# Designed miniproteins, single chains, continued (5): the designs that were tried, part 69

Each design is a single chain, and the fold is of that chain. pLDDT is the mean over its residues in the fold that is shown.

## One batch from the design tools (miniprotein)

Design m18522
Fold by ESMFold2-Fast:
Formats: sequence, structure tokens, C-alpha cells
Structure m18522 (fold): chain A 65 residues (1-65)
Amino acid sequence: ISDKELDVAAHILGLATIYAASLSAGNTEEAEKLRQAMDEAIRLEKEGKYDEAIKVLNDAIKEAN
């Protein structure tokens, strides 16, 4: 696994914890937005766009705060 792939995985893990918290709070709208951001980041990673994937994840984390 490359360092860039690990970096994306770490960001996904961070966002996934916020996603779980949103679901536990019953905030399904926020959870849906976070899920979409994770899906987009995974798609970008498959295309080799690691920096864009990380940006999407970071933006989603900031918006969820």
C-alpha cells in the first residue's frame, strides 16, 4: 500500500467516525452527506486522484463540525 493510499484510508477512517456519530444522533441528513463524500473519495482514489480524494474528505469533515 502506498503512502498516498494510506493517507486516504486514514481520512476515510476519520470521516467514518463522524458518520457513526451522526447516525447515533439520528442526524440522517448529515450522515447521508458524509456517506456521499466517502463514496466520492473512493471513486477519486480509484482514478489515482489521491490529493482530490483527501480534499473531499477534509471538506466533509469541516462541514460536519
Scores: mean pLDDT 80

Design m18523
Fold by ESMFold2-Fast:
Structure m18523 (fold): chain A 80 residues (1-80)
Amino acid sequence: SPLEKEAEQAIADAERLLKRMDEEFDPNDPRVKAMKERIEAELKRLRDALKNKASPQVIADEIIELGALMALYEIYRVAE
């Protein structure tokens, strides 16, 4: 379904971002660590929603939340 494809794309984007975070920032920075933990937690929620065949609304909400966290990190990355 189109929604499952969007979810798979969001998962792939989040996995790439987590790898980039390890390269761009000190993993011991508490702010980076907190953001990474939030992204990892939401990524897990989206994966669990897909595995458990959650409603389309739940899957859409998890995609939106994961996307918002990724966008927040990109803003944070350029802020001093």
Scores: mean pLDDT 84

Design m18524
Fold by ESMFold2-Fast:
Structure m18524 (fold): chain A 118 residues (1-118)
Amino acid sequence: GPVTLKESGGGTFAAGSSVTLTSQVTGDVESIALYSWWAEKPGEPLRFVATISGDGSKVKYAPEYEGRFTISLDKAKSTVYLNMTDLKPEDTATYYTVAYSEATNQLVFGEGTEVTVV
């Protein structure tokens, strides 16, 4: 069936804290070549954060998030994670997962989860 992405784990967090965002994947997950996390900051376009291949073997980060954020994939649970450490007020954003399906050559977007850092 069609792939869907549902993020969770957002909320209001203290500066310097850590949080893990979760994206639950359903549908034909075997068609997915790539998962990515994107941040929509207030007043800004979507900003790339990190990507992981559908087999979990390859990861890439935007330079500003490398070392502080970690993307991971639990294939058995069909779940993509973003572990965010040393949160800063500048990390306040809605975080979306995006999946690329090789079967359809289409991007599938999640609904997002809002993170506020105070």
Scores: mean pLDDT 90

Design m18525
Fold by ESMFold2-Fast:
Structure m18525 (fold): chain A 92 residues (1-92)
Amino acid sequence: MLTPGQTLAAAGAAYRAALEEARKQGVSDETIKKLEQELRKVVSEVAERAAAGQPLTIEEVVDRIYEAAKNAGVTVDRERLLKAAREGVEKA
């Protein structure tokens, strides 16, 4: 089980990776704003669950970020998100 700090670090890293991938795909500024809104919902859920003593796993964080990106019309590489999330945890 991750600490609250580790699960938030995973979410932040995956958030940044998803935005970077979307920008590289040349999506519109409007799509980026929608993506940021969807990703912020995931970060809020991660923070709420961590505060409740029920932190999400790295895989659960990545799955939620992946679905949030899909909801914004952006397809991101799940393996890339997982790598970013793991690196975020290691730095925390």
Scores: mean pLDDT 84

Design m18526
Fold by ESMFold2-Fast:
Structure m18526 (fold): chain A 80 residues (1-80)
Amino acid sequence: GPEAEEVAAAFEALAATLTGVGAEVARLLADALKDVGGKEAALRGLENVIANKDYLKEKVGEEHANAIVDLAKELKEKLK
């Protein structure tokens, strides 16, 4: 739906500003969130990203993890 497309587009835009594993993770999140059905599913996906900040730090480093989580928080507030 439109909310899932907006969320996916935002993570794809973030991926274009990141490098390496951070860019790949942001693209994977865009693909995963694009397939969610409706606003409530998109909100749950964003909450899962926020909840997994420590895992993201280990995978992509603190700076890129913070960028990904901060975007997820911003999108969550916009979709409420």
Scores: mean pLDDT 82

Design m18527
Fold by ESMFold2-Fast:
Structure m18527 (fold): chain A 77 residues (1-77)
Amino acid sequence: MMAEREKRVAELLAKAKEALEAGDAEEAARYVAEAALVATGSEELARLAGELMRALAAGDLERGRELQERMAAVYAE
């Protein structure tokens, strides 16, 4: 049910946080993308979430902003 999916998303986001604390932006991006896919069922949002994590980890604030705008547009549709 929904609550079980939310628990799975929280577990994936916790792993993403651990990966970021370890300095592994690519592993964090993979966990964030998987969490987005589980939460939304959208492959596009999953891809964008992973790219956003990579952009933010690299300090690319302009690309991060563009990706956040793209995600908001997909979510609003």
Scores: mean pLDDT 79

Design m18528
Fold by ESMFold2-Fast:
Order: structure tokens, then C-alpha cells, then sequence
Structure m18528 (fold): chain A 64 residues (1-64)
């Protein structure tokens, strides 16, 4: 089942929304939670991809 992927998608979307609002701390926490869920599920490649994407989103938000 893909219940983990659904939770991760929700957390990534919340992270992006927080970053767009300038709340970089909340954005980081949402991305970190998504990465942790993927690692707990043994999905290390997906966790690495989410971690890189989250860092990019936060870095771009810092420039605003």
C-alpha cells in the first residue's frame, strides 16, 4: 500500500506552502518529517530525493 506516499505528499505540500509564506522553520520541519517517514519505510532513495527537493525549495524562498 502507498499510505506512506500519501502522508509524504501532504507533508511536502505543507512544506512548500510554509516556504512560500516565508516560514522557513515550519517548511524545514515538514520536509524533515516527510524524509523520516520515507526512511522508516525503507525508501531511502525517495527520502534522499525529498530531502534535496526540500532544501532547494527553502533556498529559493530565502531569496525572496
Amino acid sequence: RDAVLQQVTGLVNKGIEAADKGDLKSAQEHFDKAVQLLRDAGMDQAADAVQKHGQRVIDEAKKK
Scores: mean pLDDT 82

Design m18529
Fold by ESMFold2-Fast:
Structure m18529 (fold): chain A 92 residues (1-92)
Amino acid sequence: MKLSPLEKRILEVLAAAPGPLSAREIAERLGVSQSTVSRHLRKLEEKGLVERLPDGRYRITSKGLKLLSEETGEDALEPQIDRGLELIKRAV
């Protein structure tokens, strides 16, 4: 599934946030107009990627998080295991 560049940035901001954000807060973080963000948030809500709360704030859904991972080429099923990395990409 495809997202516009602005929709991807909105989802990334929501995914990185500690909690739900208003359209104004998202607009401030992205440096775009609140009206533009609000329009895209409604399209994301229609796609089920973002959920609008009764408080008027927005939250990314699990579907939105998975789609972000897929669009970045990362596997959503990747386990949270670090262990000791024995191979470093570059020794500098």
Scores: mean pLDDT 70

Design m18530
Fold by ESMFold2-Fast:
Structure m18530 (fold): chain A 82 residues (1-82)
Amino acid sequence: ASAAGLAGGEAAYAGGVEAGGERGGEGARAVGEAAAAGGGGAGGYAGGLAAAAGMKAKDADAAMAGGADAAAGAGEGGGNVA
């Protein structure tokens, strides 16, 4: 399960980086890992927060929200985010 989550996280990371930069990528990876492992949206978000225990809650929330959104709409408009 965790191995499958890793593959999903890597794909989400790439999409997150395209739209949200480095922080978006890290957030998307955590969400992707949980989703691929069968955690789904809510599980993915919670997993990302747990992984970012050392980060501020607002920082982690913003990063994962951006990354998850970027992963979901990677093909739509990643734009030129720094």
Scores: mean pLDDT 47

Design m18531
Fold by ESMFold2-Fast:
Structure m18531 (fold): chain A 55 residues (1-55)
Amino acid sequence: SAAEERARTLAESLMKLLGEGYVLTEEQREAVAEFISESTGLPLEKAREIVEEVQ
């Protein structure tokens, strides 16, 4: 969906900003998933999946 594509773009952009090879902590992964969920309207579980895929 368009929301999923937007969510992937946001996650990828954030990882680029943090630096190549940066590994998110569990708390950081949750915070990023919440931000993506709020920004795109995706369910939190789907946002978590996208963060996991991009990392």
Scores: mean pLDDT 82

Design m18532
Fold by ESMFold2-Fast:
Structure m18532 (fold): chain A 85 residues (1-85)
Amino acid sequence: SALERARRLLVEAAKALEAGDYEEALRLAEEALRLAAELPAEEARALTARALLLMGEAYRGLGDEERAAAYEAQARAIVAAAQAA
């Protein structure tokens, strides 16, 4: 399922971050984000927030503080919206 594939991609992205492979982490997180867009909103929220956080960490590793901050802000907004509902 798209849910299972997205979860696996996020685990792989986190492993790539641990290895210092920031470009691979971005590729995997972006693929997971694309799959999350195909899911019902409730299931997509946690996956989308996680993917955005991993992308932020990857951009921080690459020295792109502006994009890192933007992705982290997007993830926080998703979590805040879910908590307000």
Scores: mean pLDDT 85

Design m18533
Fold by ESMFold2-Fast:
Structure m18533 (fold): chain A 78 residues (1-78)
Amino acid sequence: SVEELVAAAREALAAGNGREAGALFAEAIERLLAAGDPAGALAVAEEAARLFDSTVALLANVPDTRLGAAVARAVAAG
């Protein structure tokens, strides 16, 4: 579930696994967009940005990363 992906992402980040956390947040965003929930996708993108000490705009400017690409799609859809 999306909730399980977000919980796993938070745990990975707390353990110092930023790359794994980014991939898990990206998958959660991608699933919400596929389900037609752009507001939910943006909320997860905002949480990911906060936890990475970043902004949604800054993450969206790095589309070469899976997280950045997912965040850019969430912003465009919201």
Scores: mean pLDDT 86

Design m18534
Fold by ESMFold2-Fast:
Structure m18534 (fold): chain A 82 residues (1-82)
Amino acid sequence: MPLKIDRTGAENVSDKTLALFKNSSLRELDLTGATSVTDGHLEPFVQTPLTRLNLAGNTTFSNADLPAIAAAISQGKDVDLS
C-alpha cells in the first residue's frame, strides 16, 4: 500500500484529515481543486509538521480558515491560494 496521501481534487476535507498528519513525516499536502475546505478545517494544519499546503483552484474557501492560514504563514509554512 502506498504511504503517500494525495488529496488533489479532494472534497470534504475535514479537521480529522489534517489531524491525521500530526504524527507523520508528510511535508506537503496538495489540495488543488478541493471544493470543501471550509469552516476552520485548516486549524490542525498549524500544528502539523506540514510545510506546504496547495489550495489552488479552491472555490469554497471561507473566512473561517483565514486565521489558520495566517498562523501557518507566520510559522514559515507555504500556502498557495492561486
Scores: mean pLDDT 61

Design m18535
Fold by ESMFold2-Fast:
Structure m18535 (fold): chain A 87 residues (1-87)
Amino acid sequence: KAEELAKKAILLAQLGKNEEAEKLIEEAKKLLEENPEDAKAWLLVGHAYFLLGKYEEAIEYYEKALKIDPNNEEAKRLLEKAKEELE
């Protein structure tokens, strides 16, 4: 369910509805505190932060996803992109 909220936050961020996206990110974060082993939810929340230009937060969430699922190539790719944005 954190994944569903994060996916909706991604769509809202892509539409420029940043305040609505941030509200859904906060709800997804609460669900991640209850189920911290959901690697996909960590990845999707990171992606939502990335789309909002919050690259430091995106990096933190991608790193959490990779600690749970180290072989996730999409998480590795997105982590590299977020780090490039800070340079």
Scores: mean pLDDT 85

Design m18536
Fold by ESMFold2-Fast:
Structure m18536 (fold): chain A 58 residues (1-58)
Amino acid sequence: SALEEEVVEELVEEFGVSREQARRAVQDAINFLRGFRVPVTRERLLPLARTILEVDLR
C-alpha cells in the first residue's frame, strides 16, 4: 500500500538501513496491529515500525 511504502522510505532515510530491513520492520508492525485488530494508520504504524527497527539494530 502507499502507506507501507511511505513508512519504508522514511525509515530508510532516518536509519540508513536497506529497504529490505525497513520493509521487515514495517511488516512486523502491521502484523502486530492486525493481530490486535487495531486500524493500520500512519500515526500507529510509523512509531511502532521505528521501535521494532531500533530494537533489531541493538
Scores: mean pLDDT 84

Design m18537
Fold by ESMFold2-Fast:
Structure m18537 (fold): chain A 58 residues (1-58)
Amino acid sequence: MAEKVKEALRKILSLKEVSDEELEEIAKELDVSVELVKEMAKNPEGVLKQVEEALKEA
């Protein structure tokens, strides 16, 4: 999961002008929900921080 979320964030940030259609393609490619990908596009810092916290659990 964490790797898929990080990859989605990187792709969204790389595109900059990402459309809803591109977000749907990213969601299908990574097998995650379209709503999650849209949330990442609107608040990438918040989602990235959540993923980083999960990865730091040790």
Scores: mean pLDDT 68

Design m18538
Fold by ESMFold2-Fast:
Structure m18538 (fold): chain A 95 residues (1-95)
Amino acid sequence: HMSLEEKYEKALELVKEMHRIIVEKGGTPETIAEVRKLSEEILEILKDDPEAVAQVKETTENILDALKRNDLLTAQLYLLSLSAFIGALYEKEKK
């Protein structure tokens, strides 16, 4: 049984992997497929927190839409927002 702190830490690792893939490969179909898969893993990790699920789902949909438009700057800005959101949840739980 993974702790809530460990769940947020794992989700942050997945967000870092998304960033790495986007920076290295750009808005390719391969990148879009990998980011979608990582997004689904984050949603599964956070499934017991409906507010977190809703926010992550909206932000990841925005990342995927930006990648489909080859708008890498917008994709990275949404990714930073996702990282900040999950990071705030992690810090709150760590207390």
Scores: mean pLDDT 84

Design m18539
Fold by ESMFold2-Fast:
Structure m18539 (fold): chain A 86 residues (1-86)
Amino acid sequence: SVQTIKVTSFRSSLVSRVSEGKGGEITLTVVATTPDGKVLTVTWHEKNGPATGEEKTIESPVVTGPEIDTRTLVGQALKEKLEEEK
């Protein structure tokens, strides 16, 4: 499911990048903190295509702060990591 959440900060770590012939596999872990101090953890695994990852852990949304769709959060973090690695 896609859910919109509010976060005060997030960071991502590219856990692994594996080349498998025609492409690679990327495992990305994103940790986001909401304004009320909740922590969200999303683990993402992508291979040769649109992101099909899963949201692993999500806490309740908060009443204030930046708002971002969970799918967008994972996609944005993945794109940022790919751009940094270029």
Scores: mean pLDDT 44

Design m18540
Fold by ESMFold2-Fast:
Structure m18540 (fold): chain A 85 residues (1-85)
Amino acid sequence: TIQQIQDYLNNGDISTAMRIMNQNRDNISNRQQSTINTYIGRYYNSQGKYDSALQSYQQSLSLDPNNQDAQDNLDTVQTQIDQQR
């Protein structure tokens, strides 16, 4: 299930990825949902949608405060937003 979500995000099909996540919420832990939101954030960042990426990384950290990938990516995208002002 997580691999399927990641595959759809890699293909830019965020709507399908989100649908699969929602359909499998009972089988997906907060830690796994944090990882998925980090993938969604990376997708938005790759599209230049920095505000959406920031929100996704913040959601990741709310689900798992120890998600270092989310923290590192949040710091990076925050810098990108600050530099675009």
Scores: mean pLDDT 79

Design m18541
Fold by ESMFold2-Fast:
Structure m18541 (fold): chain A 115 residues (1-115)
Amino acid sequence: MEEVKKLVEEIDKLIDQLSKEKDKKKAEKIAKELIKLGKELISVTTDPQVVLDVIDRILDAAEKEKDDYVRLLLAKVAKEIAMAFLSSGWTDKDAILRAIGLLLRAIGIEIELSL
């Protein structure tokens, strides 16, 4: 329980840091750490909604982001965590459907930025 809380707090801190990061190399490093922590969260939590809420917050940050490069990184982070969640063996139908919706939302942002 305490480890889940610490991971969520660190993830939220890194989401805020990525949204403020001007240097592309530093932004990429933060994005890689977010993916790592998101995958760790999937492995340690017993509540799938904790992971899905994190992905939702990353996508909310992406939608508010005015820097296209940082927006793309946030969308890629959300996509990678959602894909890892769907691959993790969770069987809760509502959680799976929510994860699919979040994955499609992330893909939509990547497509928009590729045009």
Scores: mean pLDDT 88

Design m18542
Fold by ESMFold2-Fast:
Structure m18542 (fold): chain A 103 residues (1-103)
Amino acid sequence: SSMVLELTKLLFRALAYLEDGDLEAALEDLEEVLELIEKALEENPEDKEVQEEAEEIKRAVRSLLENLRKRIKELEEKGEGLTPEQAEELRKRIEELEERLEK
């Protein structure tokens, strides 16, 4: 599936950004992954293969969002790179994605 290939590339790029400490870029890639999944499900509402592929990608997104939360906490504890306001904005975006993943 060309969708799975594109989504997998975005997920690996998000992981690389997360490891490099570019949390905003990582989160933008995860937001794009979820938008592409939501569109695929809307366009293919009865396709079980698309539904199963979407659930696998959603699990990967959930895992990366948990890693983002841990990384935010690590950066706050070190007093490096993130203001409290930036950390709260990132957490709000993570919460919005977590809500979308439950639909």
Scores: mean pLDDT 85

Design m18543
Fold by ESMFold2-Fast:
Structure m18543 (fold): chain A 71 residues (1-71)
Amino acid sequence: SSEILARLRELAERVKEALKKEKDPEKKKQLEELGNRIDDLGVRVATGAISDAEAREELERLEEELEKILE
């Protein structure tokens, strides 16, 4: 749905901003990997390869992973 795609775009921007400021090489790698997973989910949502319910659950997990990386 457009709502899920908007949330994914917001999350992708948060990852990009975090990556610009991050100096730790391990955290940079984790942020890059997270960004790739966000892009993959975005493609799956845009092509209808995943249900809205499953996409929402995966999006919430990705949001939680970003918060953990930034701790």
Scores: mean pLDDT 87

Design m18544
Fold by ESMFold2-Fast:
Structure m18544 (fold): chain A 74 residues (1-74)
Amino acid sequence: TEGEELVRSARAAAENAAALARKDPANGEKILEEFRKLMEEGIKAAEEISKETAEEVRKIAEEGLRELEAILAE
């Protein structure tokens, strides 16, 4: 469904951001800001689909941000 596709895209975006941060930590702040912006857009789109989809995307965003911060703190 539309919600399933959006959740998959959010998860892929988090995985891609983490991979980029590991490969190029010198640009970590830019990667973090772009990921945050992308997740804000994703959450807004998810809210238009359903409350449940929005909650799932927010969870992915929070977990992704925590992982990025951990990678950049290495």
Scores: mean pLDDT 83

Design m18545
Fold by ESMFold2-Fast:
Structure m18545 (fold): chain A 68 residues (1-68)
Amino acid sequence: MVNKTLFEGEVLLALGLMAFSLGDYELAKKQLEEAIKLYEKALKEEPSEEIRRALEEAKEALKEVEKA
């Protein structure tokens, strides 16, 4: 069963990536920052490589948005 906090983070990551692809960098940044917070919380609740990977993906996406 998926961690609910992880699922919420995954939704925000998807929304952030969608906003970035559409050129809405401000919205993308907000969504990705929230996704990162949720992934960090999920990782504290259940340390897993899958969550750690998702967190790194979200952090990398945020760096790309900040450079755009």
Scores: mean pLDDT 81

Design m18546
Fold by ESMFold2-Fast:
Structure m18546 (fold): chain A 51 residues (1-51)
Amino acid sequence: MEIELTEEQKKALKKRAEFAGLSYEDIVLMEKNPEEAIERLKKRAEEIRKK
């Protein structure tokens, strides 16, 4: 699934990524393929928790 993003939406996503502590690529993936993005974020959160 692919979603066409405007320049304004891309800027908003970049700001959200910085605010949430996520990478821009993860946020874009959420928009295009949310299920895959969520799974990747869960794995990363578990790695951080183990520290």
Scores: mean pLDDT 68

Design m18547
Fold by ESMFold2-Fast:
Structure m18547 (fold): chain A 117 residues (1-117)
Amino acid sequence: SITLTESGGGTVPEGGSVRLSGKITGDLSLLAQVSWFRQAPGEPLKFVASIDLYTGEVSYAPEVEGRATISYDKAKSTAYLDLRNLKREDTATYYIQAVDLATGEVYWGEGVELTVY
């Protein structure tokens, strides 16, 4: 019942900044949490950041803490991941995840690619 559409990837220089966006559509009445994960080639899927939509509480992986900001724009139903001071190790496919409170069902976006050169 939820669809996630990601944008804002591409090729960005080391030391630069990027905003990744995830538009959320469908039944949002019970949307509880939005998170970003990433997967680099040959590596496991890794947690990046989360936001609790009821409390506004945010959480960050140690690798991006101090360089990342997760936010959610309720009017646009869009989650953002802002990454600054980019490192080559930030090169990955980034996935938005949404959690439905009623079912505990987890929805995933198709992924957006970021390359840091």
Scores: mean pLDDT 87

Design m18548
Fold by ESMFold2-Fast:
Structure m18548 (fold): chain A 55 residues (1-55)
Amino acid sequence: SDEELKRLDEEFEEENSKLLAQLRQAQTLSETREILTQNFDNIGRYIEKIIEAKK
């Protein structure tokens, strides 16, 4: 439903914003890469939840 989609969008944006804040605070290249990987995982989770909600 549109309401469910909006909820998922809000959840994704909240987590994305937190990860971006962590990325800005990262002091090493390795730390930055680890946070980037978490950000990509968050995007993947969002996509999977939308696909599941469509079923």
Scores: mean pLDDT 83

Design m18549
Fold by ESMFold2-Fast:
Formats: sequence, structure tokens, C-alpha cells
Structure m18549 (fold): chain A 100 residues (1-100)
Amino acid sequence: MSEKAKNLEKKYKENPNDADVWLGLGRVYLEEGDYDKAIEYFEKALKIDPNNARAYIELGIVYYKKGDLEKAKEYFQKALEIDPNNPVAKTLLEEIEKAP
């Protein structure tokens, strides 16, 4: 485990209901290429905050990197249901729709 992930796990033990801690862990594993752990931690963030548009965007990015374009589209659409003007979700959804 990276030092960054270890520090975030310590924060989780101190504040386990903080969705931002789980988002941080998911991002660390996404950066390391561990997509399955990234998905696990982003899903934990959504259990704490089901309306977290950023968690849906991050899940969309993970599935896009895994080549699951349909799942990526689903998550970007969910992010836009929460934040309809989110430029990141709009741009990434359009990018997928342009890819054959």
C-alpha cells in the first residue's frame, strides 16, 4: 500500500463516515492502476453520500479505462442527473459517444 493510501486509511479509522476519505483512496488506487480496488472505494463513498456526483464521475473514468464503455456512460449519465452542468461528465460522455 502506498504511503498516501496508508494515511487515508488512518483518517477513515478516525472518521469512517467521511465520503471524501473513500474518494481519496479510490483515486490513489486508480492512479496505481488497481481498478478493482478503486471501484470498491468509490462505491463505499456512494454508500455514505449517494448524491456525490464526483464519485459517479470517478467510477465512469475507471470503467472507461477498463474498456467498459457502456458502464462508463451509465455512471457519467448518473453524475449529470445530480449535476446537469458538470463539464467533466459532459465532456467524457461525449468522448465515449464519438468512439465507435
Scores: mean pLDDT 79

Design m18550
Fold by ESMFold2-Fast:
Structure m18550 (fold): chain A 100 residues (1-100)
Amino acid sequence: SMKDIIINQLHTLNIRSGVMYEVSQQIGDSSTAQQAYSIRQQTQNLINNSNNYSVDQLRNQYIKLQTRFSQVQTRMMSTMTTQQRVDYNRRVSDRISSHQ
């Protein structure tokens, strides 16, 4: 269903935020770590309370969190070496594959 698709997107965003939190800590980017933690917590709250929201409400909240994630990720990646970006992207892909 459409609701299941959005919930799966939220789970994927939760995983991505977790990886971004871990990687930002490893490279000493405390600002990104704080933002990643916040996005992860808000995403988890939406998943936990998904039954209390309409499909449209969940979609709108997902879009807002995904937009924040993309902006924060872009900033973090701009400070990375090519190898760090490859390793980050691989870690994200591996964790998504193992979780889904």
Scores: mean pLDDT 90

Design m18551
Fold by ESMFold2-Fast:
Order: C-alpha cells, then structure tokens, then sequence
Structure m18551 (fold): chain A 76 residues (1-76)
C-alpha cells in the first residue's frame, strides 16, 4: 500500500493523541484533574486533526478522550 504524506501525518497525530490520552488517564487516577483536562483536550485536538487528514481509526480515541474529559469535569 502506498501511503500519502497526509496519511502518514494522520497516523503520527493519532499516535500522539493516544499518548496524551494515556497521560490524561494516569493524571486522572492520581487526582491531578487540571493537568488531566489539559492532556485530554490535547488528545482530542490531535485526534480531530488525524480524522481531518483521513485516519478514521482516530474516532475511537476521540470518543474515549471526550468521555474522560466529561468525567474529569465532574470532579471540579
């Protein structure tokens, strides 16, 4: 399969989104809610950019990040 530059960029953005989602979850478990919010918001932005560039697999991570963002907002 030949991947376009946009597809490669989308895959990198999704991977970065996954990283920030994981960081946000860890911060949430530690009770660092403000830091967790920042990490989840960063993950959401990265996933949206990946989707815009054609990586639909980022939709799963986006939904998860949005769900955790709603949960952490309830703690503030």
Amino acid sequence: MSLSKEQLEAEILRALGDMYLAIGKRLYEQGKFEEAIESFEKAIELYRQAIDLGDKSAEVGLKEAEKFLEEVRKKL
Scores: mean pLDDT 85

Design m18552
Fold by ESMFold2-Fast:
Structure m18552 (fold): chain A 61 residues (1-61)
Amino acid sequence: MTPEELREEILRVFDEMDAARAAGDHDAYWAAVNRLGELIGKLSEEEAVAVLDEYEARQRA
């Protein structure tokens, strides 16, 4: 999997977390959190920071 593919998958998981939180679906939220941890573990430190910055920017918009 390329770094771009990992980033896209992580951003989709963040969107799933936000949707689950808005819906009050705690089971879906924690499943997404666990998946996020697995995906972030495959990134370098710099790549992980870049994805988190992108997610935060989307939240501020």
Scores: mean pLDDT 78

Design m18553
Fold by ESMFold2-Fast:
Structure m18553 (fold): chain A 58 residues (1-58)
Amino acid sequence: ALQAQAAAIILAKGFDATSIADIAAAIGISKATLYKHFSSKAAVYAAAVLAAFLASLA
């Protein structure tokens, strides 16, 4: 449910630079670092899911 909502929001924004900034902020890295390490939207999405998981561990 929550993952579906997050995915829907990302899809609604399309391939917006803002979605990359949101993911970078959640992980705690810069947008430049995220762009450097992730060459696809699927990789960025996986990072977002991982960031949410790590946040729940804290």
Scores: mean pLDDT 57

Design m18554
Fold by ESMFold2-Fast:
Structure m18554 (fold): chain A 78 residues (1-78)
Amino acid sequence: MSPEERKALEIESRLSLIQMKLSIMKKFNIVDPKELEELLKEAERLKEEAKELNIPEAEKEAILKELDELIEELKEML
């Protein structure tokens, strides 16, 4: 596995953790605005990191699309 591939997996792993936390908040109606703000900040940071990845364009676009969808969902809950 290349360093860039490893970095992409790290970004996807962090994205999955944010999705999990958001899912838990929705499922139990436990919405903390401060936690949502921190999750949004992390998701936006991951998007900037993903833009700089030197991986195949199709894989990069897929990651960016998932991040965009997550960011919009987080903004909708604020």
Scores: mean pLDDT 83

Design m18555
Fold by ESMFold2-Fast:
Structure m18555 (fold): chain A 60 residues (1-60)
Amino acid sequence: SIHVVSAQMLIIAGEVEAAMGDLDTARALYERARELALEHKDDPGADEVLKQAEEALAKL
């Protein structure tokens, strides 16, 4: 779905921000990706995206 794709793009944007040293922006992007995946939990791929966002947040 477009929402799962959007969450994936937010994770990629967060990874770029983290690589640039902007950890606060990275955290906000990952948290938004997690929220979007939770709102669309029944969509195919939502579980995988949720896990990726949670792992990215844990790694910060």
Scores: mean pLDDT 86

Design m18556
Fold by ESMFold2-Fast:
Parts: structure tokens; C-alpha cells; sequence
Structure m18556 (fold): chain A 58 residues (1-58)
């Protein structure tokens, strides 16, 4: 996986921690474009962060 995937996942995680659902959604949308090139561990983290971001929008 590229360093950009890790950066975007970290950005999403920080945004979720700060309650910034919009920033988290933007970072996760960029990660989604790279899903086919991601490791299984990165895909698992993406799915976890996506679920947490969706809870913030509730």
C-alpha cells in the first residue's frame, strides 16, 4: 500500500476523534478510490472507520 493510504486513514481517524464527520467522510472517500490496491488490514481499518463516521452522522 502507498503512504497516501496510511495518511488518509490517519486523517479520518483524527477527524472522527474530533467529531468532524464531514472531514472524516472526505478522507474515507479518497481511501475508497484506492480500495483495490489496499491490504486486507487497511481494508479492515477503512471499514471500521467508515462505520464510526456513519455513527457520527446519526
Amino acid sequence: SSEEVKKLLDEAKEAISNGDALKAARALAEVQKMLKDMSDEEKSEYNTLLAEANKLLK
Scores: mean pLDDT 81

Design m18557
Fold by ESMFold2-Fast:
Structure m18557 (fold): chain A 97 residues (1-97)
Amino acid sequence: GESEKRKLILEAIGLILRAIGIIFEAEYGLKTTDNEEAKKLYKKAIELAKKAIELAKQAMDYVDQGDLDKAKELLKKADELLKKAEELLKKGKELAK
């Protein structure tokens, strides 16, 4: 129903904001570290976070079309990419010390 559509849109917005935070932190890491391995991890975290934003945007389009199952699938995929990005960001920060 209408309530479910609103929940999925809010979930998508939440994932986009989370991805923006990862990108911000990883870009800051890239500017402040001389560690080449940390830089590779930060770049990969940015790549995955950007992919998650695209999936979340596609999910919002599917919600508008009424395909809630496809929207849920894409949001789950976006969440999985963000979890991987967060792990890479954490590992990058440890190597940058």
Scores: mean pLDDT 92

